# Ledger of designs, part 44: designed miniproteins, single chains, continued (5)

Each design is a single chain, and the fold is of that chain. pLDDT is the mean over its residues in the fold that is shown.

## One batch from the design tools (miniprotein)

Design m17502
Fold by ESMFold2-Fast:
Structure m17502 (fold): chain A 98 residues (1-98)
Amino acid sequence: GPPLTSEQTYVSHTGGRGSVEDVLKALEEFAKKNKIKIDSITVTVSPDAGPVSHVTVTATTTLSPNNEIVSISVTITAEDAGVALAAARAEVRARAAA
């Protein structure tokens, strides 16, 4: 199995009805400020019982020499999670290709 990492750093931001673009911009600004290279971005949707769903965008990077994994997670509430997820996946693909 993969090696167990003993240390993880999380940055979490929960906003109101924010756009996925705003979440991705916040992650990009955080990475730039801390000189972190983003290795992967993951978008997940958790439908809650109610009129809105939560969209979580997670970016990860691995730091040398200690193989520390840094995870940056931002959660937003979206009235239409399907639209938010489609937009997030498009942005993630564009950024991963760049």
Scores: mean pLDDT 51

Design m17503
Fold by ESMFold2-Fast:
Parts: structure tokens; C-alpha cells; sequence
Structure m17503 (fold): chain A 94 residues (1-94)
């Protein structure tokens, strides 16, 4: 369901913020802003639009991981990217 995918995305974002607090605390406010934007767009989206948005977030986080000079942050971002990809695949099956 749309509600279940949104709930899972909220869980991914909450885990991401907690990990960023430990490895890159100076970036927490920026990622909190991105969290609010992503969740707001998901709530307004159709299932098809949601799949595309989740995939776009996966790609963005992967790019940020590849460009990061902080290896701990890069690992955290790669993990979040993979979770968003899984959610995008789940949304596409609906």
C-alpha cells in the first residue's frame, strides 16, 4: 500500500539521520530538510510517481556517497541508497 511504503521511507530517513548524527553531525540539519521534502512529495504522489521519486532518491544518495570525502558518511549514504532502491522496486510491483 501507499501508506506502508511511506512508513518504510520514514523509517529509512529516521535511521539515516541517526547515523549522520554520529559520523557527520554538521550535515544533520541539511539532511533533515531533505527528509521533509522527500516525505512531503511521497505523500502527494501516485504509486507510479512514488516509485520514480524513491529511485531518484536512491541515485542522489549514491552520488553523494561517491563524492563524499568522509568514508563513514559514504558508507551510511550507500546503505540508505540501497534501501531506497528496494522501496522503489516494491512500489513498482503495485
Amino acid sequence: SKEEIIKKAEEVEEELIEKIKEVAPDLVDGYRTLKEMVLSELKKSSIKEMANLLYAQSQLLRKEAEESENPELAEVLREASERYKELADEARKE
Scores: mean pLDDT 87

Design m17504
Fold by ESMFold2-Fast:
Structure m17504 (fold): chain A 111 residues (1-111)
Amino acid sequence: APKVVVEAPAEVKAGGELTVTATNQGDVDATVGVGVYKKLPNGERLLVGAGVALVPAGGSATFVFKAPEEAGEYEVVAGAIAGEASPAQYTALALNPLSGDSVASKTVKVY
């Protein structure tokens, strides 16, 4: 099964580069969707950045986002499904990474 882990910096400057690395520690190739979410006071997540890659078993993919201009708490979420997904499927996965077979997240502070 795919097993995604995600690495991101603890903080990033507004408008700077936010570099996120997703690693597939699983035994099968996976399509990995990565979303950058603003954490809203009501607990809702607002998607502000998305990326996708096919990540081979034991491999990694690096995603580079422009950090939001608005300071605050953000969450980077990676979700993986086994094998190659269509563009529509990985867009859906980035919007809802919790639908993946493997999910990982990191909090990032924009300052």
Scores: mean pLDDT 79

Design m17505
Fold by ESMFold2-Fast:
Structure m17505 (fold): chain A 88 residues (1-88)
Amino acid sequence: SMRERLERELQEIRERIKQRDLAAVQEVLDKHGVSPETKQRVIDLLEKGASAEEIHSLLSPDAARELEGVMPHMASLTLKRAVERAIS
C-alpha cells in the first residue's frame, strides 16, 4: 500500500539523516575538546530526542551554541532533500 511504502521510505530517510547529523555532531564535539564520556552522552540524548536544554547542560556554552547552529539546519536540509528524492 501507499502507507507501507511511505513508512519504508521514511525509515530509510531517518537513518541517512541520523548518520550525517551524528558525523557533524562528532566533529563539533571533537573541536571543542569534549570528553569521550560526555560526547557519548550527548549522542545518546540526541538519539532519544532529548531537549536542547538537557543537551546544553552537558556542554560548554561555546560547544552548545555551535552544535545548535549546525544541527537544525543540517537535519532539516537533509530531510527535505531525501524526501524530495524518495517521493519525486
Scores: mean pLDDT 67

Design m17506
Fold by ESMFold2-Fast:
Structure m17506 (fold): chain A 78 residues (1-78)
Amino acid sequence: MSAEEVLERLRAAARGELDAEGALEAIRQASKLAEKNGLHDLARRLREGAETAERDGSESHARAVAGEAAKGLEQAGL
């Protein structure tokens, strides 16, 4: 998945346009993209956020993590 596609899905998730599984997949793709670009701290935080959101079953938590992921990637110039 391209950086642009990941950002589009993260923004959609943050707006509540994706279900919980879609939001979690977008966050996982964002973590892989961050890792590939040397953003290891961001990648780790996104992995941990996705695991926590999946464990608690909270759509609102998944949306919040997706928003943070989009912001982090945009700030890194991705």
Scores: mean pLDDT 83

Design m17507
Fold by ESMFold2-Fast:
Structure m17507 (fold): chain A 79 residues (1-79)
Amino acid sequence: DKEIEEILEELGIDVEEFKALPKEEQILTLEIALGLLRMELGVLKIIYKREPSEELEKEIEELERKIELLDKEIEKLKK
């Protein structure tokens, strides 16, 4: 999952180290990443309400997409 790997790299997580982790630790790592992205999304949405811009709207949409991808990967690993 190239997109998940890119998200982890952006958060400063080593992808090879992540792949070597047990399933439960991979889930925990992704849940932490998801929490960080959700906090960032909350901040961006507050800024957007005050000073809306097309650039910020696109950034919010991209962040929401990344959050959805992480949610799906977490659910897949929990099966």
Scores: mean pLDDT 84

Design m17508
Fold by ESMFold2-Fast:
Structure m17508 (fold): chain A 70 residues (1-70)
Amino acid sequence: MEILESDYVPEGAEVTVLRDEVTMVMIPEERPDLALFPTGGMFPADPEKVLRGRLVRERIPSLDRFELFE
């Protein structure tokens, strides 16, 4: 699985996931600035396998969940 990584991710960032890879992404508390945002529902026509979503911060600060946007 491949995700966009940056100390500061601007709103509208996309995540690229390896084909047929199903797993949840967790961002550590030490890097709360790593957040992936949906790009408004646009991406290239079936480029290998692109999943869009957002990181949802749970009550447990080190456990962020990634929610997919269909």
Scores: mean pLDDT 36

Design m17509
Fold by ESMFold2-Fast:
Structure m17509 (fold): chain A 80 residues (1-80)
Amino acid sequence: MLSKKEFVERAEEIMMNLLKNTPEAREKAAELMREVAEEMNVPKEKTEEVLKNILDSKNPEKALKAAEELLSSIHDKLDS
């Protein structure tokens, strides 16, 4: 399981890549999100839904919101 510090660092990298809004950055963000979700035992269905939104180049705001919601859910578990 990721430490809170490691999680925050990866979450920041994911969000930075989504803000760049390039195909390469979106792919990097999706890879990092998948790794974080796997390490934190996030259900596959929820992870796949978020990854679809991250890879949608037509709506960067929707991608950011989906990533933020999943990352916030994981962060809440680490604060427990």
Scores: mean pLDDT 78

Design m17510
Fold by ESMFold2-Fast:
Structure m17510 (fold): chain A 60 residues (1-60)
Amino acid sequence: MEKLIEEVKKLLKEGKEVPFSLVVKLAELVLGLTREQVEKLMKENGLSNSELAEKLLELY
């Protein structure tokens, strides 16, 4: 029943870029990360929104 999880999965399946706002919400849900921590993690690892979203879904 997580509408967020369903929306992110749909975007990834369609090959569309996941909006940063959805990645932040997913990271908060899965790992309890803040927006600032998500921005730092993406910058340090060179991850796209979609790449981080895929990794977060694997951990959920």
Scores: mean pLDDT 81

Design m17511
Fold by ESMFold2-Fast:
Structure m17511 (fold): chain A 66 residues (1-66)
Amino acid sequence: MKEVGVAAASADGSESKAFMAEVEKAAELEARGDKAYRLEEMSEEEREEVEKLAKETGEGVLVKEL
């Protein structure tokens, strides 16, 4: 069976916090009038630029301006 106990204690807790922080941050950006870029809405070329930026910064998947 899957190890739910271990995942819920450490990995699940960490994932929940990271997920909630990202959602809250995205909501704040939208509230300020800044756009949160979603990879699903972007062209393949734009996705490559976003992925490169995310690798360099390591702080998020949000993209720079065009």
Scores: mean pLDDT 50

Design m17512
Fold by ESMFold2-Fast:
Structure m17512 (fold): chain A 107 residues (1-107)
Amino acid sequence: MEKFEEALEFAREAARKYGTPEQVELLDKAIKEAKENKDAVVAFGVADHPEVSLETLRKALEAAREEGIKKIYLVGDGLGDLTPEEVREIQARARELGLEFTYLGGG
């Protein structure tokens, strides 16, 4: 429970600090749906800040694992500016957990 709320709040703060108003609106809608249905976690991708993108993805993966959630909504630049190694690690972890990424746009 706590990791789920922490992952959503981290994504929201990342979008508010680094995202566009349009990305913030998309992310807010995704967070509202995720909280209502508890069927997805939300992550935010940030161009030029791969460390922020990686942290939001890692928090979303951990929250999904803890709650048994099988979907991550991805807003913004997605896996943009991550190294090929980081992309492979995130994708390998998602496959291990049976997780699907759903890109909602904004990048």
Scores: mean pLDDT 81

Design m17513
Fold by ESMFold2-Fast:
Structure m17513 (fold): chain A 68 residues (1-68)
Amino acid sequence: SLEEALAELEREKERLLAEARAAGLSDQQIGQIETAYDVAIELLRETGQIKAARQLLEEIRAGLAEMV
């Protein structure tokens, strides 16, 4: 559901931001992760496009692995 997808994005955002801080990422890198999740959450909230939001998250996960 939309509600479950939004809750999942919020939890993933919190987890990834905590991991990024623990890994010693810069404020700029942390801000990029936060902004990407905020965009995905906004897209999902306004349009209901769960697949588009999930695809963006996969790209964020790949980017995080390269940054760490």
Scores: mean pLDDT 77

Design m17514
Fold by ESMFold2-Fast:
Structure m17514 (fold): chain A 92 residues (1-92)
Amino acid sequence: MKVDLVISYVDGEWVVQIIDKSGKLKIEDLFDAFLKTVPDSVSGAGISQSSEDPNVFILTLSGSLSLQEVEDIVRQILESLGFEIGSLSYVF
């Protein structure tokens, strides 16, 4: 199954929107996979579901992370759950 990603950088935090049009991605599964994947270099992290669209999940990452490191973390999380990236967009 494919998800679409939008990656942005806002006020010192990486913000990743994960868009699952299939409705099969669950916040509990995302959170569990996230806890197993996130390295100690991440100083702060959060997962939430969008109040506007239940198919959209928001992942925030704080710390000395490059764009490539953020992409690798998110890819590892999604692949562990059987998802692949369909589209990847950047908003800076």
Scores: mean pLDDT 81

Design m17515
Fold by ESMFold2-Fast:
Parts: sequence; C-alpha cells; structure tokens
Structure m17515 (fold): chain A 77 residues (1-77)
Amino acid sequence: MKEGLKDYANDLKALADELQRLSDELHRLGQIYRELGKVSPEAEKLAKELEELANRYKQTADGLKAVADRILKAVDE
C-alpha cells in the first residue's frame, strides 16, 4: 500500500500542476481585461476578479503539493 500512497501523491502533484497552468491562463486574461479597463471601469473590475480567481487556483495548487509532500513523508519516500 505504500506504492498506492505514492501514486496518489504523484496524482495530486500532477493535478496541482494543472491548476497552476489554469492560474497562469487566468492571469493572462486578467491582463487583457486590464487593458480594456482603460476605456471601461467594468473591464477593470473583471480584470481584478480574474486575478482573484487565478490566486485561488494557485493557492489550491500549493495546498495539493503540500498534501502530496506529507503523504510522501508518511511513506518514508
């Protein structure tokens, strides 16, 4: 069962990497809306909301990596 726990930890790290990628994509969209914010206050607000979503995805990714690291330590690996 130690092997199964290591597989779960690796799966969590892979999921964290996907969430980090989504965070990066949301940041790029936020930059686009920030440029549009020069002509629209509503676009500026949307840019902020997209950046907040990006930050939440990054926090979740970091949390999943921390859980994976704890699992790996628990199996002495």
Scores: mean pLDDT 80

Design m17516
Fold by ESMFold2-Fast:
Structure m17516 (fold): chain A 67 residues (1-67)
Amino acid sequence: AADAARRQAMADAAIGATKAVFLREENPEEGEKVLEEARQRIAAYGDHGPAALAALDKAVATMEAWR
């Protein structure tokens, strides 16, 4: 159960980061909104939220830096 919840939080972080970065290239305002919504959803995971939020921010920064 704990591993499944952690995996789901990390999957939501990866999906959110990828979707936000793709949307930012087409529409920056919508990309920012998607990123904020992803952060809010991930925060709801409780104990798994902080690590997933850090992963989300790192993934976004990494993808943008390596473009």
Scores: mean pLDDT 76

Design m17517
Fold by ESMFold2-Fast:
Structure m17517 (fold): chain A 118 residues (1-118)
Amino acid sequence: SEADKLAIEAALSTDIEEAIELLRKAIELGASPELILKGLLGLAGILSNGYEEGEVPEELVREFLEVVREALPYLAKIPKEEVEKLIEQLEGVKKRVKNEEIRKEIDELIEEIRKTVE
């Protein structure tokens, strides 16, 4: 589907702003949950590996967290074991962030994800 193609393009993008826009559109159009997860994992990978510790742009982290929240209904359809990969990547992003407020937002989102996939 067109939605699935957008999710794949988001997962393959090396431009985080482009990847966020593509993934948001894929979510709105109802892409496959598994492809939405791949897109989220790709975004988390850019944030955790593309920047040095403490140098991650705070606005991009916040936008990423918003996309994860938008994807929660789709994550509920995925096996818990696969969603744990996203939680591990979120913890990886948290290690790169020095802002304590954003670190707390990441912890709160991890708890929401865990409750969603129980």
Scores: mean pLDDT 85

Design m17518
Fold by ESMFold2-Fast:
Structure m17518 (fold): chain A 63 residues (1-63)
Amino acid sequence: VEKLKKAAQIAIDNGDSGEAKSLALELVKLGDTKTALEIAKQIEEKLGDKKSAKEIREAVKKA
């Protein structure tokens, strides 16, 4: 999970909300919902992508 968390942070820093979303959804599948929610917050706050952030939060609720 640490590698996925680092990769998601790099994607956010590069402005790639799609890659960050994909990595956050993988973290949800692995049971790391806390890190996935942190990534969703950063996508919304830093990149302005509310849709991707909402999709991650919905995946967490269903997990």
Scores: mean pLDDT 81

Design m17519
Fold by ESMFold2-Fast:
Structure m17519 (fold): chain A 64 residues (1-64)
Amino acid sequence: SEEEKARKGLENAEKAIEEYKDNRVILEAVLHELEELKEKFKDNPEIVERAERLIKKVKELLSK
């Protein structure tokens, strides 16, 4: 399902954030993907909440 693909995308994003926490280019790309995912699934509270948590983490890393 589209929601299963979204959950896999969130899992992949979380792994990328942890692996590439010092790579600004990858973090910017992950941020863009998470914002798009949040907009696409805006009516799904689970996906929105998970995306928001990861977006916050990426923004904090980019604020160094």
Scores: mean pLDDT 86

Design m17520
Fold by ESMFold2-Fast:
Formats: structure tokens, sequence, C-alpha cells
Structure m17520 (fold): chain A 96 residues (1-96)
């Protein structure tokens, strides 16, 4: 089976976020989510909003790929509003 990984990285003075989402293309399922976040430079309200979207993304494991893509799009839009520099990368992962 083919596993696709999408990575979203966002950086701004005082915060950084990296999110990786793995999809089973054949099953149309999210198989994993990984997050690394330093949110100390955000207001409590901004931090709560980012953390809520991360939690929604983590809850998408086992769901169809389209649900995770929709959450990633909302997260990217929020990060853009916060003035972050956003980089998105897609890679195919071969299971050994």
Amino acid sequence: STILELRLRAEKDGFSLEVGVRFDVDADRVVGVSTRAVLDGLSPEQKAEVERLIAELEAAVGKPSGEAVAILSRLAALLAKLGATITALGDEVVLG
C-alpha cells in the first residue's frame, strides 16, 4: 500500500509549529499525525485556537483523508492570519 505524508511547517517570532499527517492512499484513511509546537509567543486565545485545531487533526486518525485535509487548510489559514511563514511538503513513504 502507498502511504503519503503531508507536512506543514509554520514559523513566526515567538512561535513554531510542524505538523505531519500520514495517509493510506488505498484505504482513504488517516494513519498518523505528528505535531511539534512551541506556542509561548502567542496570546492565550491564539494558543487555544491553534491547540484546538491540532486536537481536531489528531482526532482525525482513522477518518477519511478529506477530513484531515480540511482541518490542515483551516490550520494553515489561521497560521497565515498570525503572520507565520508557511511551508508545505508532500512525500510518498514506502513501508518496508
Scores: mean pLDDT 81

Design m17521
Fold by ESMFold2-Fast:
Structure m17521 (fold): chain A 86 residues (1-86)
Amino acid sequence: TRVTLSPEELRELLEKSGFSEGFEPLLERSESIQLVGETRADSDEEMLEIMKEMHEELGENTDQVAYVALVTEDRVLYVLEITMKP
């Protein structure tokens, strides 16, 4: 299930993932940001397998759509679908 994030929810998620600074240029160019995946792993090895499967499932990034994986300290993987402005 896809969920559109509010600016407040997105900020909280980026802060939890430690990637707030790296996301500023991408946010400026984004048309929309949706949370498309949320998965918890109990180990770093399990997280790597989940990320590998996610990469295979999502396919290639395009000029208009990018997929970003955010991992928190408690090993929760969030996958964002970012649609770019034309």
Scores: mean pLDDT 69

Design m17522
Fold by ESMFold2-Fast:
Structure m17522 (fold): chain A 100 residues (1-100)
Amino acid sequence: HMSEEEKRKRYLEELQKLFDEMLKTVDEIQKAIKEGKNVEDLIKKFKELADRMIELLKNSPLSEEEKQSIIDTLKSFLERVKAEYPELKEVVDEIIKKLE
């Protein structure tokens, strides 16, 4: 119904926003590494975004199937990040561990 539909809509919009921010942050980290810049603040931001994503997934209005699909997508993204950016391996492994 309207209240449930509105909560679902806001939830999905927040998930998408966090995922987009995580993608942008990974790109910024890679650019910073290539430029010899300190990545500490960007890594902290990435961890914060991941923690917010995990919190939203724990309190999800979605079906079990939809929730698992999102978790699987996030895990695939994180494994790709780890493969492409070995500097992020420890951070990525920590996040994956929090995803179940």
Scores: mean pLDDT 81

Design m17523
Fold by ESMFold2-Fast:
Structure m17523 (fold): chain A 82 residues (1-82)
Amino acid sequence: MREKLEEEIRRIEEEMKKEVEEIKKLLEEGKISKEEAEKKVKELTYEGMRRAYRLLEEAGLLTPEDREAMARLEATWAELEA
């Protein structure tokens, strides 16, 4: 079970890396601002982490440290919504 969970989390990380590279290319090409790139990366990171934590929760492996990390990520996300 853990090994398959780790594979699923790795796939999420790979998807995030591809999307981050796309954002980086848009920034380097001057198609988006640095502020827009930072917002997109934070949004992507938030969604990826939320997905990973949900998988951990479903597997019964979510630790108090994971919940604390998620709460900090939510606080960071709130700054982007404001």
Scores: mean pLDDT 74

Design m17524
Fold by ESMFold2-Fast:
Structure m17524 (fold): chain A 76 residues (1-76)
Amino acid sequence: ALSPRELRLLRAMASELINGRKASVTLSARELAEILGVSQATVSRAARALVRAGLLTRTPAGYTLTVEGLFALADL
């Protein structure tokens, strides 16, 4: 099960994908911290758990929402 912080992070990334009308979304820990109103350390811990679950991918530019991450939001 996703924690409330992990769910908020996934929802923020999905919102950027939908509202930005983009094929993919990649956000840095700094950008996610600003969107969510939390520290970058908090984002990095939550994002690391989501990467291990296959819901996000870590890239040099930041974190990218996977198709699995988008589907996990529909299952909640």
Scores: mean pLDDT 77

Design m17525
Fold by ESMFold2-Fast:
Structure m17525 (fold): chain A 70 residues (1-70)
Amino acid sequence: ARAAHLAALDRALETLEAPTEEARERMKALLRALFETGVAIAGEDASLEEIVRAALEAARPAAEAALAAA
């Protein structure tokens, strides 16, 4: 399941528009790291939707803290 979900993400990222190849690869690495975080929270048996939701929810407090510190 996890490998299949990562392959699906990689396939979707093939259509990702970015100004440079370096920016594209950086965005892929960031999204992959976010996905791995979601898998760690939701579990490998979770649906892709559940994994993405868990990753976004986990990122929210850090994003709010960064905004408050700015």
Scores: mean pLDDT 69

Design m17526
Fold by ESMFold2-Fast:
Structure m17526 (fold): chain A 81 residues (1-81)
Amino acid sequence: MREEIIRQAEEQGRRLGEQAAKMPDEVVEEGTALVAEGLAALDPEAAELVREARDAILAGDAEAGVELMGEAGRRAAEAYL
């Protein structure tokens, strides 16, 4: 069930974005850097989306950050499947 796995990855990405938006800036920077590094080997574009999500969250745009993290999760799942 490819679509179900992709949807779950997108949802998990959004949840990570929601959690990151509640964390101190240094934790957001460190956490998103680790996630982006992990995704870079699978899909460089998904890693870029995580970095854009970091920038959005740090700028105070939590909604944009959550959506970008969701898209990163979706792309990573598509690249893996």
Scores: mean pLDDT 82

Design m17527
Fold by ESMFold2-Fast:
Structure m17527 (fold): chain A 72 residues (1-72)
Amino acid sequence: MEKALEELAEATKKNIIAGKGEESIENANFVIEYASEQLARAYGEEKGKEFRELAQEKLEKAEKEALEEIKE
């Protein structure tokens, strides 16, 4: 699960660098919401919430790193 979040964050970072940042962030948020809902249904609401929080933290870090890389 954490590996999938890292892959999503890394893909989002690469897309931001490639000039597809807005679309990539929107798509990443859609995937995070969908996965959070599926986890909540399968394992309970707390699991969905935990996943969403971890995913948002990883996504925000990837976005910041990508924006710093673009400035170079």
Scores: mean pLDDT 78

Design m17528
Fold by ESMFold2-Fast:
Structure m17528 (fold): chain A 96 residues (1-96)
Amino acid sequence: SMVERIVKFVERQARVLEELYEETGSEDLKKAAELLRETAEKLKEASPEEAIELLRETADEIEALAKASKDPRSSLELGVTAGMLRIYRAVMELEL
């Protein structure tokens, strides 16, 4: 299902941010990774409509972390992550 593909994406992206946190020590990356882990678990139990709203909320929170980040690389990676979540949300809305 589309939700299963999105869960796998969110879990992979959490790992990417966790690895970058280990290299940089940026707390914004750690917070984003924890948020993505929580989002992946919620998505497994969500209806399609709930998943769309959850992806919106998560993207907005990660974008806020990107804008608050003082490290340019962390800011960029978080911005890309938020953008990808918005793309997946749009795809789900079109298939609903």
Scores: mean pLDDT 88

Design m17529
Fold by ESMFold2-Fast:
Structure m17529 (fold): chain A 92 residues (1-92)
Amino acid sequence: KEEEYQKLLFEVGVMAIFEALVRTEEDREKLIERAAKFLGISPETVRELVEKYGMTVSELVAYYAAQRMIELGLPVEPYELEALKKFEEAKK
């Protein structure tokens, strides 16, 4: 549980930094591929969810991490909590 929690926090941080550094279409595709691998879904599904909910790729990763933290009974950090809140608002 603790090891999984640390991996969730690490990936959220990495994705946020990666997205901030995206300059080209190639960079964006690499960002989407990394998110897809972490989420266990296809790159196409990542694109669909980002468009459907009006979220960034890093926000989608943070949303998933928040859900997993809740399932593990571990504290949700402020950035992950804001992503969860944004997803719930977009779902309305």
Scores: mean pLDDT 78

Design m17530
Fold by ESMFold2-Fast:
Structure m17530 (fold): chain A 57 residues (1-57)
Amino acid sequence: LLEEQRRAAEAVLPEGWRAEVSEEGVTVTPPADAAIEDWVAAGRAANAAWREVRERA
């Protein structure tokens, strides 16, 4: 389950972004030059993908 959630989260992130997956959600790590607004949007998208995988399980 966690590996599938990690893959789904990484799939919605741009190149160079990283996702750390836990039972409570996803933490997104940007590349060095990311804007705060992009970071917030990426975190939201990654957590939405994480929830979708969880709901299917």
Scores: mean pLDDT 75

Design m17531
Fold by ESMFold2-Fast:
Structure m17531 (fold): chain A 69 residues (1-69)
Amino acid sequence: MEEEEIDQEVRVALMEIYLALAKKSTDVEEIEEILRKAQELYDSLPEVTPDAERILKELQELLEKKKAE
């Protein structure tokens, strides 16, 4: 169980890094790629956390906002 817990924390931390990168990006294609990678991490989580859900939602909303600009 220890390795699974560490892997979950690492994956959520990577999702937070992806969100930060996406917020600084002006390239819609780069944000789409970041969202894809974050979605893959989210789908691989052993248990969904509120932080992971929030990050994924913020990435989706950011992408839609950037596409509309």
Scores: mean pLDDT 78

Design m17532
Fold by ESMFold2-Fast:
Structure m17532 (fold): chain A 57 residues (1-57)
Amino acid sequence: MLSKETIERIKRLLKEHNYDFKKVAEELGVSVSTVKRAYFEYTLEEGIELLKAAVLK
């Protein structure tokens, strides 16, 4: 039930903070579990495709 807006903001902040979930949670004023949940939802779709492409190398 996470909004696309929340997931997109978490993606940007994770890249900016080098995947520091605690800092991203603090910046957004949400719990770490919310950040992890959004990351897993993003990773389910993107991660499978990106891992196939990147790991094959």
Scores: mean pLDDT 71

Design m17533
Fold by ESMFold2-Fast:
Structure m17533 (fold): chain A 75 residues (1-75)
Amino acid sequence: YTFKDGDKVTGTAVNLATGEVYDVSGTYNASTKTIDLTTSKGIKLKGKATVDGDTLGGVAVSEDGEQFLVKVTKA
Protein backbone atom coordinates (compact mmCIF):
# COMPACT_ATOMS: atom_id res chain seq x y z
CA TYR A 1 0.00 0.00 0.00
CA THR A 2 1.15 3.60 -0.79
CA PHE A 3 0.20 6.52 1.49
CA LYS A 4 -0.99 9.69 -0.29
CA ASP A 5 -1.86 13.30 0.61
CA GLY A 6 -5.20 13.51 2.41
CA ASP A 7 -5.37 9.79 3.26
CA LYS A 8 -7.63 9.18 6.25
CA VAL A 9 -5.82 7.23 8.97
CA THR A 10 -6.80 5.55 12.23
CA GLY A 11 -4.85 3.82 14.99
CA THR A 12 -3.35 4.45 18.41
CA ALA A 13 -1.24 7.03 20.23
CA VAL A 14 0.70 6.31 23.45
CA ASN A 15 1.50 9.26 25.75
CA LEU A 16 5.26 8.91 26.31
CA ALA A 17 5.09 10.51 29.78
CA THR A 18 2.12 8.51 31.19
CA GLY A 19 1.93 5.37 29.00
CA GLU A 20 -1.81 6.01 28.41
CA VAL A 21 -3.14 4.70 25.06
CA TYR A 22 -5.65 6.64 22.94
CA ASP A 23 -7.55 5.84 19.77
CA VAL A 24 -6.71 8.37 17.06
CA SER A 25 -8.00 9.40 13.65
CA GLY A 26 -6.92 12.03 11.16
CA THR A 27 -5.09 12.62 7.89
CA TYR A 28 -1.66 12.15 6.35
CA ASN A 29 0.21 14.57 4.09
CA ALA A 30 2.74 12.65 1.94
CA SER A 31 4.45 15.77 0.51
CA THR A 32 5.50 16.98 4.00
CA LYS A 33 5.44 13.48 5.64
CA THR A 34 3.21 14.81 8.43
CA ILE A 35 0.20 13.51 10.32
CA ASP A 36 -2.64 15.53 11.80
CA LEU A 37 -4.50 13.41 14.35
CA THR A 38 -7.21 13.80 16.99
CA THR A 39 -7.50 11.42 19.94
CA SER A 40 -10.83 9.99 21.18
CA LYS A 41 -10.51 12.56 24.03
CA GLY A 42 -10.21 15.53 21.63
CA ILE A 43 -6.44 16.07 21.91
CA LYS A 44 -4.94 17.28 18.61
CA LEU A 45 -1.56 15.83 17.60
CA LYS A 46 0.83 16.82 14.81
CA GLY A 47 4.13 15.27 13.79
CA LYS A 48 6.37 13.64 11.24
CA ALA A 49 5.62 10.04 10.30
CA THR A 50 7.56 7.30 8.52
CA VAL A 51 6.13 4.50 6.39
CA ASP A 52 6.62 0.97 7.78
CA GLY A 53 4.84 -1.40 5.37
CA ASP A 54 1.09 -0.70 5.64
CA THR A 55 1.48 1.50 8.75
CA LEU A 56 2.66 5.02 9.57
CA GLY A 57 4.67 5.50 12.76
CA GLY A 58 6.32 8.36 14.55
CA VAL A 59 6.19 10.86 17.37
CA ALA A 60 3.44 13.50 17.35
CA VAL A 61 3.04 16.40 19.77
CA SER A 62 0.02 18.11 21.36
CA GLU A 63 -0.45 21.88 21.68
CA ASP A 64 0.84 21.50 25.28
CA GLY A 65 4.08 19.86 24.05
CA GLU A 66 3.22 16.33 25.19
CA GLN A 67 4.83 13.62 23.03
CA PHE A 68 2.90 10.60 21.72
CA LEU A 69 4.15 7.49 19.96
CA VAL A 70 1.67 6.97 17.10
CA LYS A 71 0.90 3.98 14.91
CA VAL A 72 -1.79 4.43 12.25
CA THR A 73 -3.10 2.69 9.13
CA LYS A 74 -5.33 3.86 6.29
CA ALA A 75 -8.97 4.08 7.40
Scores: mean pLDDT 81

Design m17534
Fold by ESMFold2-Fast:
Structure m17534 (fold): chain A 90 residues (1-90)
Amino acid sequence: MKEAREAVERLVAAVEAGDGEAATEALERLFELAQKDPEAAAEAVREAVPRLEEIKKTNPVLASGALRGLGSVAKAAGDEELARELAELA
């Protein structure tokens, strides 16, 4: 749980800063966590979505990319419905 929340905080901070490399690293970490603790990863993805939607108003390219990346994380966690919702938001 703590590691997934830390990865979400890094992802959101990276997208706000316009740092695509840091955003990719945070998404890769969340993808690893989805394989170890799928429920914690899916919960962290749900917490990240409204924060990324806010950033999308000012930085739509990076925020949309992050939402698509979170969709892949949700799919890896086995949450097909959450992955589908994220694909629609991106």
Scores: mean pLDDT 82

Design m17535
Fold by ESMFold2-Fast:
Parts: structure tokens; sequence; C-alpha cells
Structure m17535 (fold): chain A 98 residues (1-98)
């Protein structure tokens, strides 16, 4: 089981990755498919961490739904909207943990 400080650090890193992916998508629209693939990987790591942290099932379901929406995104605007929602979930999990 991970220490509380390590859990918080991992959540902070995931939030930073999502914010960076948003910046790349906005500035490099030709990289949409690459950013989607990277964001899906980040969402999977967030999902695994959320399960390990025993966060409420509603947050786990929200991460799963947002991962599916990221995969389905056809435009930069659609991808950025889902990334913003996933960043909000990371912030909510951080508040839940401590």
Amino acid sequence: ELSESVKLALLTVIGGELSFQKIVALNRPEKLEQVKKEAVGTADRLLDLAKELNVPQSLIDKIKALKAQIKAAKTVDELVAQLDKLIAVVKEIIKYVK
C-alpha cells in the first residue's frame, strides 16, 4: 500500500500530465491522435490509483466515462473539454484523500 505523501504526489503528477496534454492539443492540433492516446494512458493510471485509494464508485465511473469520451473526441475542442473534466476529477480525488 502506498504512503499518503506518495499518493498525493502521483495525483499531482497525473493532474500535471493532463494540463500539459491540454496545452499540446491547443497548440498542436495535428497531434490530436497522439494526445488522445497519451490522455487515455493517463486516465488508465488515474483509474488504477483511484481504485487503490478506495475513492467512491461514482468517481471511478466518472473516470471511465471521461476515458471513453477522450477516445471518442474528434476535435481539439472536444478533447480539451474532456481533459478539463478529468482534471476536475483529479482535484476532487485530492480533496477526498486529504
Scores: mean pLDDT 87

Design m17536
Fold by ESMFold2-Fast:
Structure m17536 (fold): chain A 94 residues (1-94)
Amino acid sequence: SAADEARKRRALLQLDMAVGLAKSIVDEAKANNAPEEVIKELEEIEKKLQELLDEYREKVAAGTLTEEEIAALLAEASELVARAHKIHQELLAS
């Protein structure tokens, strides 16, 4: 349905934006000479978000994606973004 296609497009945009945000935070942490362990944690978050985006794209292409799977992938992405944001805020407070 048109609603299902709109849902898939919104999820793709949200995942793409999450990856972009994580990359920006990693780049800023590196530019500000953040501790190596902090940079590694942010890079792990970026990698996980990219893996979620790649998984999403593969499942959309295969036609196997359910509403429940979309919700689960977006929930995981939201948790990773929240973690990256918390680390970023702590770096800015230092």
Scores: mean pLDDT 88

